# Designed miniproteins, single chains: the designs that were tried, part 95

Each design is a single chain, and the fold is of that chain. pLDDT is the mean over its residues in the fold that is shown.

## One batch from the design tools (miniprotein)

Design m3512
Fold by ESMFold2-Fast:
Structure m3512 (fold): chain A 68 residues (1-68)
Amino acid sequence: GAAAEAEAERIAEEAEREAVRLVIQGKYTDAANVLREAAERLRELGAEELAERLFKGADQLMNLAKNQ
């Protein structure tokens, strides 16, 4: 329902903002972990598209951490 969708969007937005904050500090692994944890919560809520977006973001950040 609309309330569950709003909650899922809030979780995604908060996780993405925190990840950006950590990326600015060079903390790519921490940023990836924030996105991964949020993605797992979104999957449990049935917000599959948002979960996939955050998992993809986490994988990209983890790859950056390995190459810096």
Scores: mean pLDDT 86

Design m3513
Fold by ESMFold2-Fast:
Structure m3513 (fold): chain A 100 residues (1-100)
Amino acid sequence: MPKIKVNILDNGLIEITTTLPDGDVTVSRRRDTGLTDQEVTAVIRQGYSEGKSEEEILKEALEVTRRRADFLGLSEEQKKLVEEDTREYVKLLLEQLKSS
């Protein structure tokens, strides 16, 4: 079975390291615990389906990210990084939804 290791990085990213039985290692990084990604994704998808503007969707997504950052006890510097990651994600996901 593959061995999985999870680390929470200082910038709020989750680093997932998977070691395959042949010794190959894959590393993936995502924002926070993945729960914020699920909530942020839901907010973006629902806002898009409701015809909300990109600005309105971004505001709601940032509110989710800020609540999670506060809950996790992140520093002000870490909160800024997670908010920037959220802004990039909103932009990318909306572009993907519009091209679908």
Scores: mean pLDDT 70

Design m3514
Fold by ESMFold2-Fast:
Structure m3514 (fold): chain A 86 residues (1-86)
Amino acid sequence: DLTERFYRLARELLEQFDSFPKEVQDKLASYGINSKEDLLGALVTAWAIAEDQEELLRHLEDLVRRENLEEAVAYLGELLEKARSL
């Protein structure tokens, strides 16, 4: 179930929020994400609008594992910008 996998990853990311590298925190802040509550809202928004939910999940898994961070954060930012345009 993709939705169960999403909420598991979202929970892990919220738990890790204060421990992200500064560069990731700065990028998230540039997208308006300054708190765990902001991150939750952003993740739920991205999930709701994502045309490729499996691609989003791969990027969220990268964030959890601290791999390909720049690419993963950029992908989330692109979805949030798309949501803002809707």
Scores: mean pLDDT 87

Design m3515
Fold by ESMFold2-Fast:
Structure m3515 (fold): chain A 100 residues (1-100)
Amino acid sequence: SLSQPSSLTAAEGSTATITATASSVEDVVLWYFQQPGKDPVLVTINSTRVSGIPSRFSGSGSGTTWTLTISNLKKEDEGTYRAVGLSNGVREGPGTVLTI
């Protein structure tokens, strides 16, 4: 399984760090972002940003610890961030609700 904090509150212009912890080693972790009432958007694959995602988003991690960092937070970054591991079948984290 993957675990994440259920919620995180951060100030506009600050940096948010969301860490997912896996119960077993992952080689591939995806980060998804979902705004209320919208479909999920893929943000990062491991440390690689998906095309069209702002440079203030970065993924990092290895093994059992995987982190999404969002710098210079904007109100539009509010929503649910979810880690998905692929190395042990599809394992979805519970999601972290970011409030700014």
Scores: mean pLDDT 85

Design m3516
Fold by ESMFold2-Fast:
Structure m3516 (fold): chain A 63 residues (1-63)
Amino acid sequence: DELVQAVLVAYSLMKEKSPELEALVEELIEAAKTDPEKAVELARELLERFPELREKAERILSL
């Protein structure tokens, strides 16, 4: 899924990573392997909760 990939790439580009964001991204990575529907839902939740991640992911998706 393009959204999940954009979120993961955006996360890798972030200079500062909170423990909360890190834990949710780990959950997203596991979900992406086993449950694509849950992975997309988690990706959307991450984008709603973390504005910096959202801005970077939107920039990636606009390319």
Scores: mean pLDDT 80

Design m3517
Fold by ESMFold2-Fast:
Structure m3517 (fold): chain A 69 residues (1-69)
Amino acid sequence: SDEALEKVAKKWNISVESLKIMLERFKQLFEEGRLDEMSPEVARDLAELLENPEALKRVEELEKKLAEL
């Protein structure tokens, strides 16, 4: 929703327009198996915005792996 986009944009101190660009980058990185190149906290918020369960699972796996370091 637009409200969810505005909330996430405010959290990261960016414009909604910048957030939309980040969502497109997230989709590209997910398709290419390169989500590890994005900050896990940012990737989490983007996966939740997209309501994509497979992307969210991948982010959760990366968060767990990072926590083991």
Scores: mean pLDDT 82

Design m3518
Fold by ESMFold2-Fast:
Structure m3518 (fold): chain A 99 residues (1-99)
Amino acid sequence: SDAEKAKELFESMPPESQKLAEELIRLGDELVEKALAGELTEEELREARERARRLIEELLEKAPDKNVPTAIGVVLRAVGALIGAEWVLEGRMPASALV
């Protein structure tokens, strides 16, 4: 029920907002996968942060008011992935903690 409601809210966003959210989710997932593989570099993390910042700004600007809570949820997921990936690179947490 809650998963179905979340999907319905996501699908209620305009196509442009859905695309931005999907790109942001994919960016976070790719960072986690690279960190788990021990392949994430400081340069890749820097580029991912820059791309995430642009995607977040566009998503929040373009999302209709009714979709702002859903957009914020996607932003928090991406920010969590970026912080987690940084902590793994710094040796502050094991990569396994990202799953």
Scores: mean pLDDT 81

Design m3519
Fold by ESMFold2-Fast:
Structure m3519 (fold): chain A 93 residues (1-93)
Amino acid sequence: MTEEEVIKRAEEIIKEAEELIKEAEELLKKGIITEEEAEKIKKLMEEAIKLAKEAIELAKKGNLEEAEKKLLEAEILLGMARIILGIAKLIAK
C-alpha cells in the first residue's frame, strides 16, 4: 500500500470500529446482547482504533510494512466483533 492508502484504510477502520461500539450500545439497551458481550466488543474496537492510529503514524514515517501489519491486526479485531454481534443477533431472534 501507499502512505495515502494506509491512512485512508486506517480512517475507515476507526469509523467502522466507532459504528460497532454504537451498535453494541444500542443492542445492550434493547436487551439483545449482555453487558459482558458489549464490553468485549468495546475493548476489541478500542484496540482496533489504537492499531489503526499506530498504522497512520508508521505510514507517515515511511514504515509501510509495519503499518500494513497493524492494519491487518485491526481488521482481525473488527472481524471478531462482527462475529460476536452476528451470533448474538441470531440467538436473540
Scores: mean pLDDT 86

Design m3520
Fold by ESMFold2-Fast:
Structure m3520 (fold): chain A 63 residues (1-63)
Amino acid sequence: MTPEQLEAARQAALDAVKAQGFEARVIATPDELIIVINFDGKTPDEVAAALQAAADAYRAARA
């Protein structure tokens, strides 16, 4: 995986979480994807949807 592909996947995941209305931090390495979400009164279902959107965006960016 190139550094450019890794950054594209990280940015896609971050953008997906932000699109769901969350403040988030995403760190991607070749071996790890770390997503930190500020829950800030969101429901568990909203958090799960944001995490799913981030996972889908990350997968698509790496395909």
Scores: mean pLDDT 79

Design m3521
Fold by ESMFold2-Fast:
Structure m3521 (fold): chain A 65 residues (1-65)
Amino acid sequence: MNEKDIEEGLEIFRAVGLLLQGKADEAAARFSPETLAVALGIVQVLLRSPEPITTAEQAKALIES
């Protein structure tokens, strides 16, 4: 992988970390929509959510419930 692909991967992991901490608003403000979309997909798999998580607000609601 080139260095840019590695950095993009690290940004995805940072976004996932913020989402799992319930900081969905901060994740949405700091990361691109593309990075956030991938991170939300990962959070859905990790939390085994039956419903698609497509927004930071949905991730926050699921984590806080």
Scores: mean pLDDT 71

Design m3522
Fold by ESMFold2-Fast:
Structure m3522 (fold): chain A 77 residues (1-77)
Amino acid sequence: APADAVAEKVRETAEKYVSPGVADRIAQAARDTVEKHGLANSTAVAQAAAESLKGHVTDEQLAKIASNARKAADEAA
């Protein structure tokens, strides 16, 4: 399913910077956002991933993860 593909890509990117448990939570937030807003709202997917990471990564890492979440949503659409 497209939501699963986006969630998996977000999880893979986040795992480079955060623990597996936090990465899974971020991936779930991205999945929920795709299911709620659809793939056309890649900005909402990126925002959900960013909000899940506040306090866990640097601003630079946060921007990179959010960018990859948006790209994954765009590619899955």
Scores: mean pLDDT 72

Design m3523
Fold by ESMFold2-Fast:
Structure m3523 (fold): chain A 60 residues (1-60)
Amino acid sequence: SLESLRKKYEELIKEMDELGKKLNQAIAAGDVEKAREYAFKIAEKTAEYIHVLMEIKGLE
C-alpha cells in the first residue's frame, strides 16, 4: 500500500543517516574495512530508496 511505501521511505532515510554517521566515525578512526562496509551498505539502501520513491510517484 502507499502507506507502507511511505513508511519504508522514512525508515530508509533514517537508516541511511545512521549509516552515514557510522561511515564518518570509521573514516575518523582510520578503519578502512569498516568504512568500506558502511559505504557498501549506504549504496544498497540508496538503491532501495530509489525503487521505493519511484513506486510512490507511480514511476516504474
Scores: mean pLDDT 85

Design m3524
Fold by ESMFold2-Fast:
Structure m3524 (fold): chain A 61 residues (1-61)
Amino acid sequence: MLEKLQSILASSVPDEELIERLEEFKKEYPELKEPVDRLIEAIKSGDKVAAAEAARELLSL
């Protein structure tokens, strides 16, 4: 779980591909839906600070 999430977050892919990877991760780990949805929303809004904070929260689970 954590290794896959770190790999997704470390990838230098376009935001739309990153969102697709996070949506697939959410299907595999539905218990993480809420923090993953927060990260996706931050990425879509272009809020780099909120995205970084959401990613840290998700990685600390």
Scores: mean pLDDT 78

Design m3525
Fold by ESMFold2-Fast:
Structure m3525 (fold): chain A 86 residues (1-86)
Amino acid sequence: SAADEELRELERELERLEEEVRRARREEASIEELERILERAEEVARRALELLRETQTPEAMRVVLRAAMVLGEVYTEIRRRERAEA
């Protein structure tokens, strides 16, 4: 189904985002790079919420929670870096 394909795409994108966040933190990526990761994570979160509204499945909820965790991690890192530069 279209919902199953969207779920698989979101899971693949989240795996890539989670890897990119780990790398960006380890390598002290620029604020600009972190902001680009944040924008992509926000889009994935939006799509995940749409999927959850449409399907109401535990799998869709799991993807929403994973996206929220990625958003929180990136936002926290951006704020940490901004404070260090002030």
Scores: mean pLDDT 87

Design m3526
Fold by ESMFold2-Fast:
Structure m3526 (fold): chain A 70 residues (1-70)
Amino acid sequence: MKELQQRVLKISIKNAEEIIDKARENPEAYREFVKGSIEMLKSILKDPNATEEQKEEAKRLIKEGEEILK
């Protein structure tokens, strides 16, 4: 069970990173995906199963995503 939760967290963070990277090349096309990624990353900050390292990564990606949405 703990392994499944960690796999989901890792995949979610990786997917958010990939979306943010694509959004840097075409911000308009990925705007809605970036918004969804930010919401998911904010949920990770409140997840008791997320490590401090994962929370730090989520905070960094939220900042990058918000910068793209300006």
Scores: mean pLDDT 82

Design m3527
Fold by ESMFold2-Fast:
Structure m3527 (fold): chain A 71 residues (1-71)
Amino acid sequence: MRVTLRPGARPLSELLDALRAAGFRVTKLWAEDGQVVLEVESDLPPEEAEARIRKVAAQAGWEVLSIEPAP
């Protein structure tokens, strides 16, 4: 899945640690136009993975702008 986020109150390192603790593997990460884009892998169904990503981001104070399924 490709996740686009707007940076929030917590540093990126805390968001990444929280995502890894939640069972996500971050395969790619880059910054683009003041946003952070992550490619993540998970064994969860897509809808459950999306819900968990949104929860983790919200706890870090980051805004999820989009989540796209893997091709």
Scores: mean pLDDT 82

Design m3528
Fold by ESMFold2-Fast:
Structure m3528 (fold): chain A 98 residues (1-98)
Amino acid sequence: MLEKVEEEIDKNIDELVKGAEEALRRLTSPDPQQRAAAFVAALLYLGLISMSKDKEKQKKALERVIEEAERLLQSPDPGAREDARTILEIAKKELEKL
């Protein structure tokens, strides 16, 4: 079961990164429900990326998530900055394990 999920992750890691980047962009939504959903989605995509067996692909994916999260630290929305900082801390911690 887990091995099949990891294989699917490795094949679709670029789609997971795109999903994470889209979720991070939605953190600036004027709708608080959309922001909450975006934060949960970003955490889920980050968790899936962290399950990748391909360390080189995982590193590249985490670096892209970090780049987008760092961009959001410049947002005028304090909620978006706080959420982006949380994602950034998790992604950097996962990158340090590689």
Scores: mean pLDDT 81

Design m3529
Fold by ESMFold2-Fast:
Structure m3529 (fold): chain A 78 residues (1-78)
Amino acid sequence: SMEEEIERLAEEAMKAVEEGDVERAARSVRELQRLGLVSSPELRERVGKAIEEVLQRAVRMRDHEMLDAILEAVREAS
């Protein structure tokens, strides 16, 4: 389901942030954002919350390169 795919990508993005894998985190966030654009408004809100959580994790880890890459991924996929 779309909900399961969103959960999977969110988990993958969070693990990538925790592991310092900037490329994988950016890729997962781009895919999440693209799914949000073709989804219902309700699912788009869920995608937005998932991306927000991933961004908050990067901030807590003080990983500025990761934070910048995730923000750029969101802009590129919008």
Scores: mean pLDDT 85

Design m3530
Fold by ESMFold2-Fast:
Structure m3530 (fold): chain A 100 residues (1-100)
Amino acid sequence: SKLEEIEKEVDKITEEITEIEKELEEYRREKKLPSDEELEEMEAKLEKAEEKLKELFKEALELPDSKEVTLLLARITVNLGAVTFNLLVLERMRKEREEK
């Protein structure tokens, strides 16, 4: 179904965001900063994730009202928030590298 297709795409994007968050937490724990190349790669992945999530949100809104659709929209919204937050973290890390 269309719902299952959107859910699978959201699951994939959620996993990608979680991997980036884990990597950033490891850098923070070790009091290290990612390289400029690593920061650019993570930024690019998050920007692509944001674009896909916005597209998937619009597609999900066209589905008939159901509990499953409501939960899917909530999951997409949470993931969009996570992307925004992590992009801000990356920007701050980039700034910290430039100030040293």
Scores: mean pLDDT 88

Design m3531
Fold by ESMFold2-Fast:
Structure m3531 (fold): chain A 118 residues (1-118)
Amino acid sequence: SEEEKELLRELVKEFVGSAETVEQLFERMSDEEIEKLQNSQLEDGSFPALPLEDNPPEASEDLRIVSTRLSARILYFAWKRGYDIDLNKLLQSFDFVLSHVPDDEDLRKAKAEIRASL
């Protein structure tokens, strides 16, 4: 729904923090942090939800979607900078997010670029 998309936009803005773009956030990360992020991926392609103190249990899935979108975009930029990223696992993360947010044009374009590289 549009209300869910707006919630996801607000949560993404909060998790980016002082970084204006996900690319800037990636540029501040160490190689070890990128590797730990890649290794934290769950079997369904998602990433663990970031805990927020006042979130009801039903909000945990929305946070998992936001965490997965952020993590997948960080790993996408790492791949573009020549980092050794498992592209099949990255595509699983994109597919997880797109199953919930099918109109995400940025992820659809990134997915097409990754698929063209396989």
Scores: mean pLDDT 72

Design m3532
Fold by ESMFold2-Fast:
Structure m3532 (fold): chain A 85 residues (1-85)
Amino acid sequence: MKSREAALLAAAHLAAMAGDFELATELTVELVKISEDPAKDVEEVAKTLVKLGHKEEAIEMLERVKPYLSEENQKKVDELKKEIE
């Protein structure tokens, strides 16, 4: 489980860095389904997109992954979205 989580996080980062935002979002959705700390993992991918100048794509990713999260993790993602906006 942890090994697969690390692999999905790395793959999502690589997709984001390559400019494949759809793949980055899809990998992040799969990541949050198995993650021990989904809000942290989503934040890492979103911050990578923002650092690369893809703020709008980061916000879109956050909205698309949010339905797969618990209420507590949705709240953390909402705070991150406000910080990015």
Scores: mean pLDDT 82

Design m3533
Fold by ESMFold2-Fast:
Structure m3533 (fold): chain A 75 residues (1-75)
Amino acid sequence: SSIVEAMVKRLEEAIPELDPATQADVRALVDEVRANPETSPSEVVQRVADIGQEHLDTKLQQLAGQIARLAAEMR
């Protein structure tokens, strides 16, 4: 999905700006999404939000909202 590809690119670009504890989980998510072409945009957003909540990473929580908007605008 071109939407999921755009979301993954945005996540990758943001990784260096995230809290160190969060970076490994986000990298693992990016790798998993790339390996699984069946992953929907809503699943990517939910998983990013879940990681952000688990690590209390406010930047990742904000990014979850941003990629949700990106997915909606590309429909």
Scores: mean pLDDT 81

Design m3535
Fold by ESMFold2-Fast:
Structure m3535 (fold): chain A 74 residues (1-74)
Amino acid sequence: SREELRRALEEAIRAIEAGDLERAGRYLTQAAVLAMELGLEEVLRLVQEASRALFVDGDPERAIALLREALELL
């Protein structure tokens, strides 16, 4: 549901802010699956870009910004 997706995105942001990358990864995966199931292509793209920013680029601030953009689309 959209509510579960919102919660996953909010939990991912909190995990990133806390420096808990394992927890962040779990919620980002959950958010991506939910966005795909709901057909929310732009939200899925933002979640995938946030995952790249966090785990490939080492840019948690960019990851949070992308996830906040995803929340605004809900």
Scores: mean pLDDT 91

Design m3536
Fold by ESMFold2-Fast:
Structure m3536 (fold): chain A 58 residues (1-58)
Amino acid sequence: MKVINEVADYILKYANFSEEEKEELKKKAIEEVGKKYKDDIEMKVGTLDFLAEKAIPK
């Protein structure tokens, strides 16, 4: 799967999880994926940051 699709699926799953589970899964996912996909993690981190900012209302 492409990083973009993977990140989108993660965000959708996080939407249904509790706040505590979201924080745990985010940390674990970033570290786990970072070890397997060093190149992909840069895109993942950037995309996650962009989506997180979009989710925060002004």
Scores: mean pLDDT 58

Design m3537
Fold by ESMFold2-Fast:
Structure m3537 (fold): chain A 99 residues (1-99)
Amino acid sequence: SGGREGGRGAAEAANGAALGDAERAVRGAEEAAAGGGEAAAEGARRAAEGARAGDAAEAGRGAAEAGLGAADAGGREGAMGGAAAGAAGAGAAFQAGKG
């Protein structure tokens, strides 16, 4: 239980959580896109591409955009899920990439 191992575990857990949240956001974004509109569809596509590539920042960004598009189209609940998960993914990636 050394601090260095805790730091590594936290970073890997954050990365794993960010990717897991991004995958959930992609699902929510895809569902929102089906009933939400073009902006949500484009965001969902970006989120899926980012998640597939393992780019949590891009996946989070796409998910957030899909959530906003869904909100605009009246998919309020879908927007909440996508935006929240996108924010979590983006935050983790920012922390890891920028320090």
Scores: mean pLDDT 54

Design m3538
Fold by ESMFold2-Fast:
Structure m3538 (fold): chain A 95 residues (1-95)
Amino acid sequence: MEKAREALRKGDIDTAIKLLEEEIKKNPSADAYLELGRAYFLKGEYDKAIEWYEKAIELDPNNARAWYNLSLAYLKKGEFEKAKEYYDKAIEVIK
């Protein structure tokens, strides 16, 4: 996980994706799905980012970061109504 986050920070997105896919094979977690979604978001692949954020939420519905990132992905796609809905979910989960 830490090596994948370091790769994302340095902009080495393809390395991060590879490391996260290996992590998910060994130990699936909401955090691993969330970071894989972030990797696709950084590549501008918002539909793929949404799929992985939805998997993170399915595994941990109380993950406010996943709801917030899902909102941002919809915002980037210009789907403002969905972006607001998921932002409101993120706020609800934090509380």
Scores: mean pLDDT 85

Design m3539
Fold by ESMFold2-Fast:
Structure m3539 (fold): chain A 101 residues (1-101)
Amino acid sequence: DPRLVSALMANALGQGYFKKGDYDKAIEYYKRAIELSDNNFPMAFNNLGNVYFKQGDYQSAIDSYQKSISLDPSNVSARRNLAQVYEKLGKYDEAAAYLAA
């Protein structure tokens, strides 16, 4: 499927921009990867959450990590990252729940 190849390429470009600190372009390409995958790209949602977290947009980070977990409940990375956002918000009980599962 050409769209799935394009989604993988968009995700890879997003990772490249994130590594360079170009968070606006990273967000654009991760959102494109999500759109091209018909919203079925758990890793792109996790990566999008990482960018929002770096920007201090904790609500958008939570929403993105929750989407990743909803699509792939076994994703330890997304659960750990969501716990870290709750720790930043002082919500330690919520953080512990995501680390225990």
Scores: mean pLDDT 89

Design m3540
Fold by ESMFold2-Fast:
Structure m3540 (fold): chain A 67 residues (1-67)
Amino acid sequence: MAEEAEKLFDEAIDYANQGDVEKAREYLEKARKLIDELEAQGKTDEVRRLIPKYVAAELALVAAELE
């Protein structure tokens, strides 16, 4: 699950860099749902490890939305 979330964040960043805001947002939301599931399972260490990539993905999406 953590590996899947990481891959989805990577895909969100890639789509954002391509200017595909809609797909970037879709993949970011999918990754966020997996993070929520990890938190529900008490896997806080795995969630914490994913924070830098989550931040990078959000930043890329914001940059893409600004043009």
Scores: mean pLDDT 81

Design m3541
Fold by ESMFold2-Fast:
Structure m3541 (fold): chain A 56 residues (1-56)
Amino acid sequence: MEELLEQLGSEDPEVVVEAARKLKELGHVEEAERALKRLITLRPEFAAALDGVLRS
């Protein structure tokens, strides 16, 4: 789990999306969504790529 949380801080949007999907599958939905929303706020260019994960 900690490794997935570290991946959410990655500079690579593909790594972030994969980590978020895995966290949601493990039942850590709140942590995944919180991290994604924060990332979108700080890095709005990721918004389109991450929207699909948030709506899954």
Scores: mean pLDDT 70

Design m3542
Fold by ESMFold2-Fast:
Formats: C-alpha cells, sequence, structure tokens
Structure m3542 (fold): chain A 78 residues (1-78)
C-alpha cells in the first residue's frame, strides 16, 4: 500500500509538471484514499496539495507532493 501510494504521488507530480491538472487531482485524491487509513497527517498534506492545484499554485503543489513522498519513504524504512 505505501509503495502504491508513493508511485501514485510520483505520477501526480509528473501530471502537475506536464500541466495536466485534472489527472493530477485524480491521482492526488487516489493517493489520499490509500494513505488516510495509514497516516492521517500525510493524507492531510496530500489534501493541501489538491487545494494548491485547484488554486493554480503549482509550485506549492509540487512541494507538498514531494513532502508527502518523503514522509511515506520514512514510514517504509521503519
Amino acid sequence: MLKEAKETLRKALEAVEAGDLERAKELLREAKRLVEPINPQIAKTIERAIEAVEAGDLERAKQLIDSAILSLELLEEE
């Protein structure tokens, strides 16, 4: 599940970089659903990334996605 969530977040980051904002939001919502039962704080970070995409703040969205990926990587190391 954590590996799938990270892969989904990486795809979301690629979609943001490509300007495919609808796909980015869909992928972020999927990642949030995967993460929420495991770690609600990381899921909240993903929710903030969705809000940033909706606001057109793509730089903030990318930073929040990167933060979520790093947090999930730390969970996998434990």
Scores: mean pLDDT 84

Design m3543
Fold by ESMFold2-Fast:
Structure m3543 (fold): chain A 58 residues (1-58)
Amino acid sequence: MEAVRERLRRAVEAYRKSVEFYNKLAEHYKQQNPEKADFYRKMAKAAEELARAGEEAL
């Protein structure tokens, strides 16, 4: 049970880091390429939802 929780905890950490990464990319492209910025905002939201699902399962 603990081994599964440890793996899930690390996956949540990875998703949280992905949220930060995609949000930075969205800001970087905000004025230069709005469509690309929108795509990265959607990726950040998807990563956040995966992180929340993982946290609820812990």
Scores: mean pLDDT 82

Design m3544
Fold by ESMFold2-Fast:
Structure m3544 (fold): chain A 83 residues (1-83)
Amino acid sequence: HMTFEELVEEMRRAIAAGDTERAVELAKQLLDSDVIPLPDDITEDSFLAKLKYLLERLGLDGSKIKDEGTPEEQKEQALEVLR
């Protein structure tokens, strides 16, 4: 099983190669597993915080995910940022 850091590195490589479908596949795998560690400076341990942190680690704008909505809706918004 890949670690969070290994998945992030694979996603960054996929994005750099223009393989957005691979990046989306890896993001889905990561979000479906409980492997996203939040840094100690993030006090809100929420699914939204994990999504925004993942996008930040990929160099993407997590602010595009709306604070409103269900976790599933927020997950789909994050996947759209990758596409």
Scores: mean pLDDT 71

Design m3545
Fold by ESMFold2-Fast:
Structure m3545 (fold): chain A 100 residues (1-100)
Amino acid sequence: SLLEELRRVLERARENVEKATTKNEVEMEMGALELAVSVFLLVARKENAPEEVIETLEEILDIISKGSDEVAKATTAEEAKKIALETVEKSLEIVEKAEE
């Protein structure tokens, strides 16, 4: 399912953020994640996915977009990583709940 694919992408993003050593690396990972979720949303709309799936993707995109903005404002790699990890974890919780 599209949500199962998204969960795998979020799990990889979590691992990549954990391994990041610079703020720029965290920003790049968050940017890549935002792009990936945007593509999933476009695919869901094009394939006429259930409204619940589209709403879940829209909610996750909003969370990641806001998290990405906060990461950009962070002053240290440690602060950026904390924000990014919290953003990814929140997104994972939403996906897991939507999968039932």
Scores: mean pLDDT 89

Design m3546
Fold by ESMFold2-Fast:
Structure m3546 (fold): chain A 118 residues (1-118)
Amino acid sequence: MKELIEKGIEYLEKAKELAEKSGTELGRKAAEYAEKAAEYARKGDLEKAIEYGKRAYRLALEGERRGEMSPLPVYYTALGLEYLSRAMGDEIEEALFTMARSVSEIAAKNGYSGRAPP
């Protein structure tokens, strides 16, 4: 459990850095929520950590859809949420974020900045 939380925090911090580097308002807001998610995860409040992580994920996804952000913040936010959901024992949420991460990984590898792979 502790190792899963630590990995979740690591990936949320990566998402924050990449979202901030976009220089956009959506990126700044996504970074703020990713930071809050990591902070709550460090405090052991996984329910709030996942809530703020989902907000960060939604904003990063909107930024990617608008071409204002790369798929990397979406990928790392989804990966962080996958680990935190696993730490909570929420197998359904873990599976959903695993799928979201896989889509963003394919988009990043193929240079496709759209929401879904072609």
Scores: mean pLDDT 79

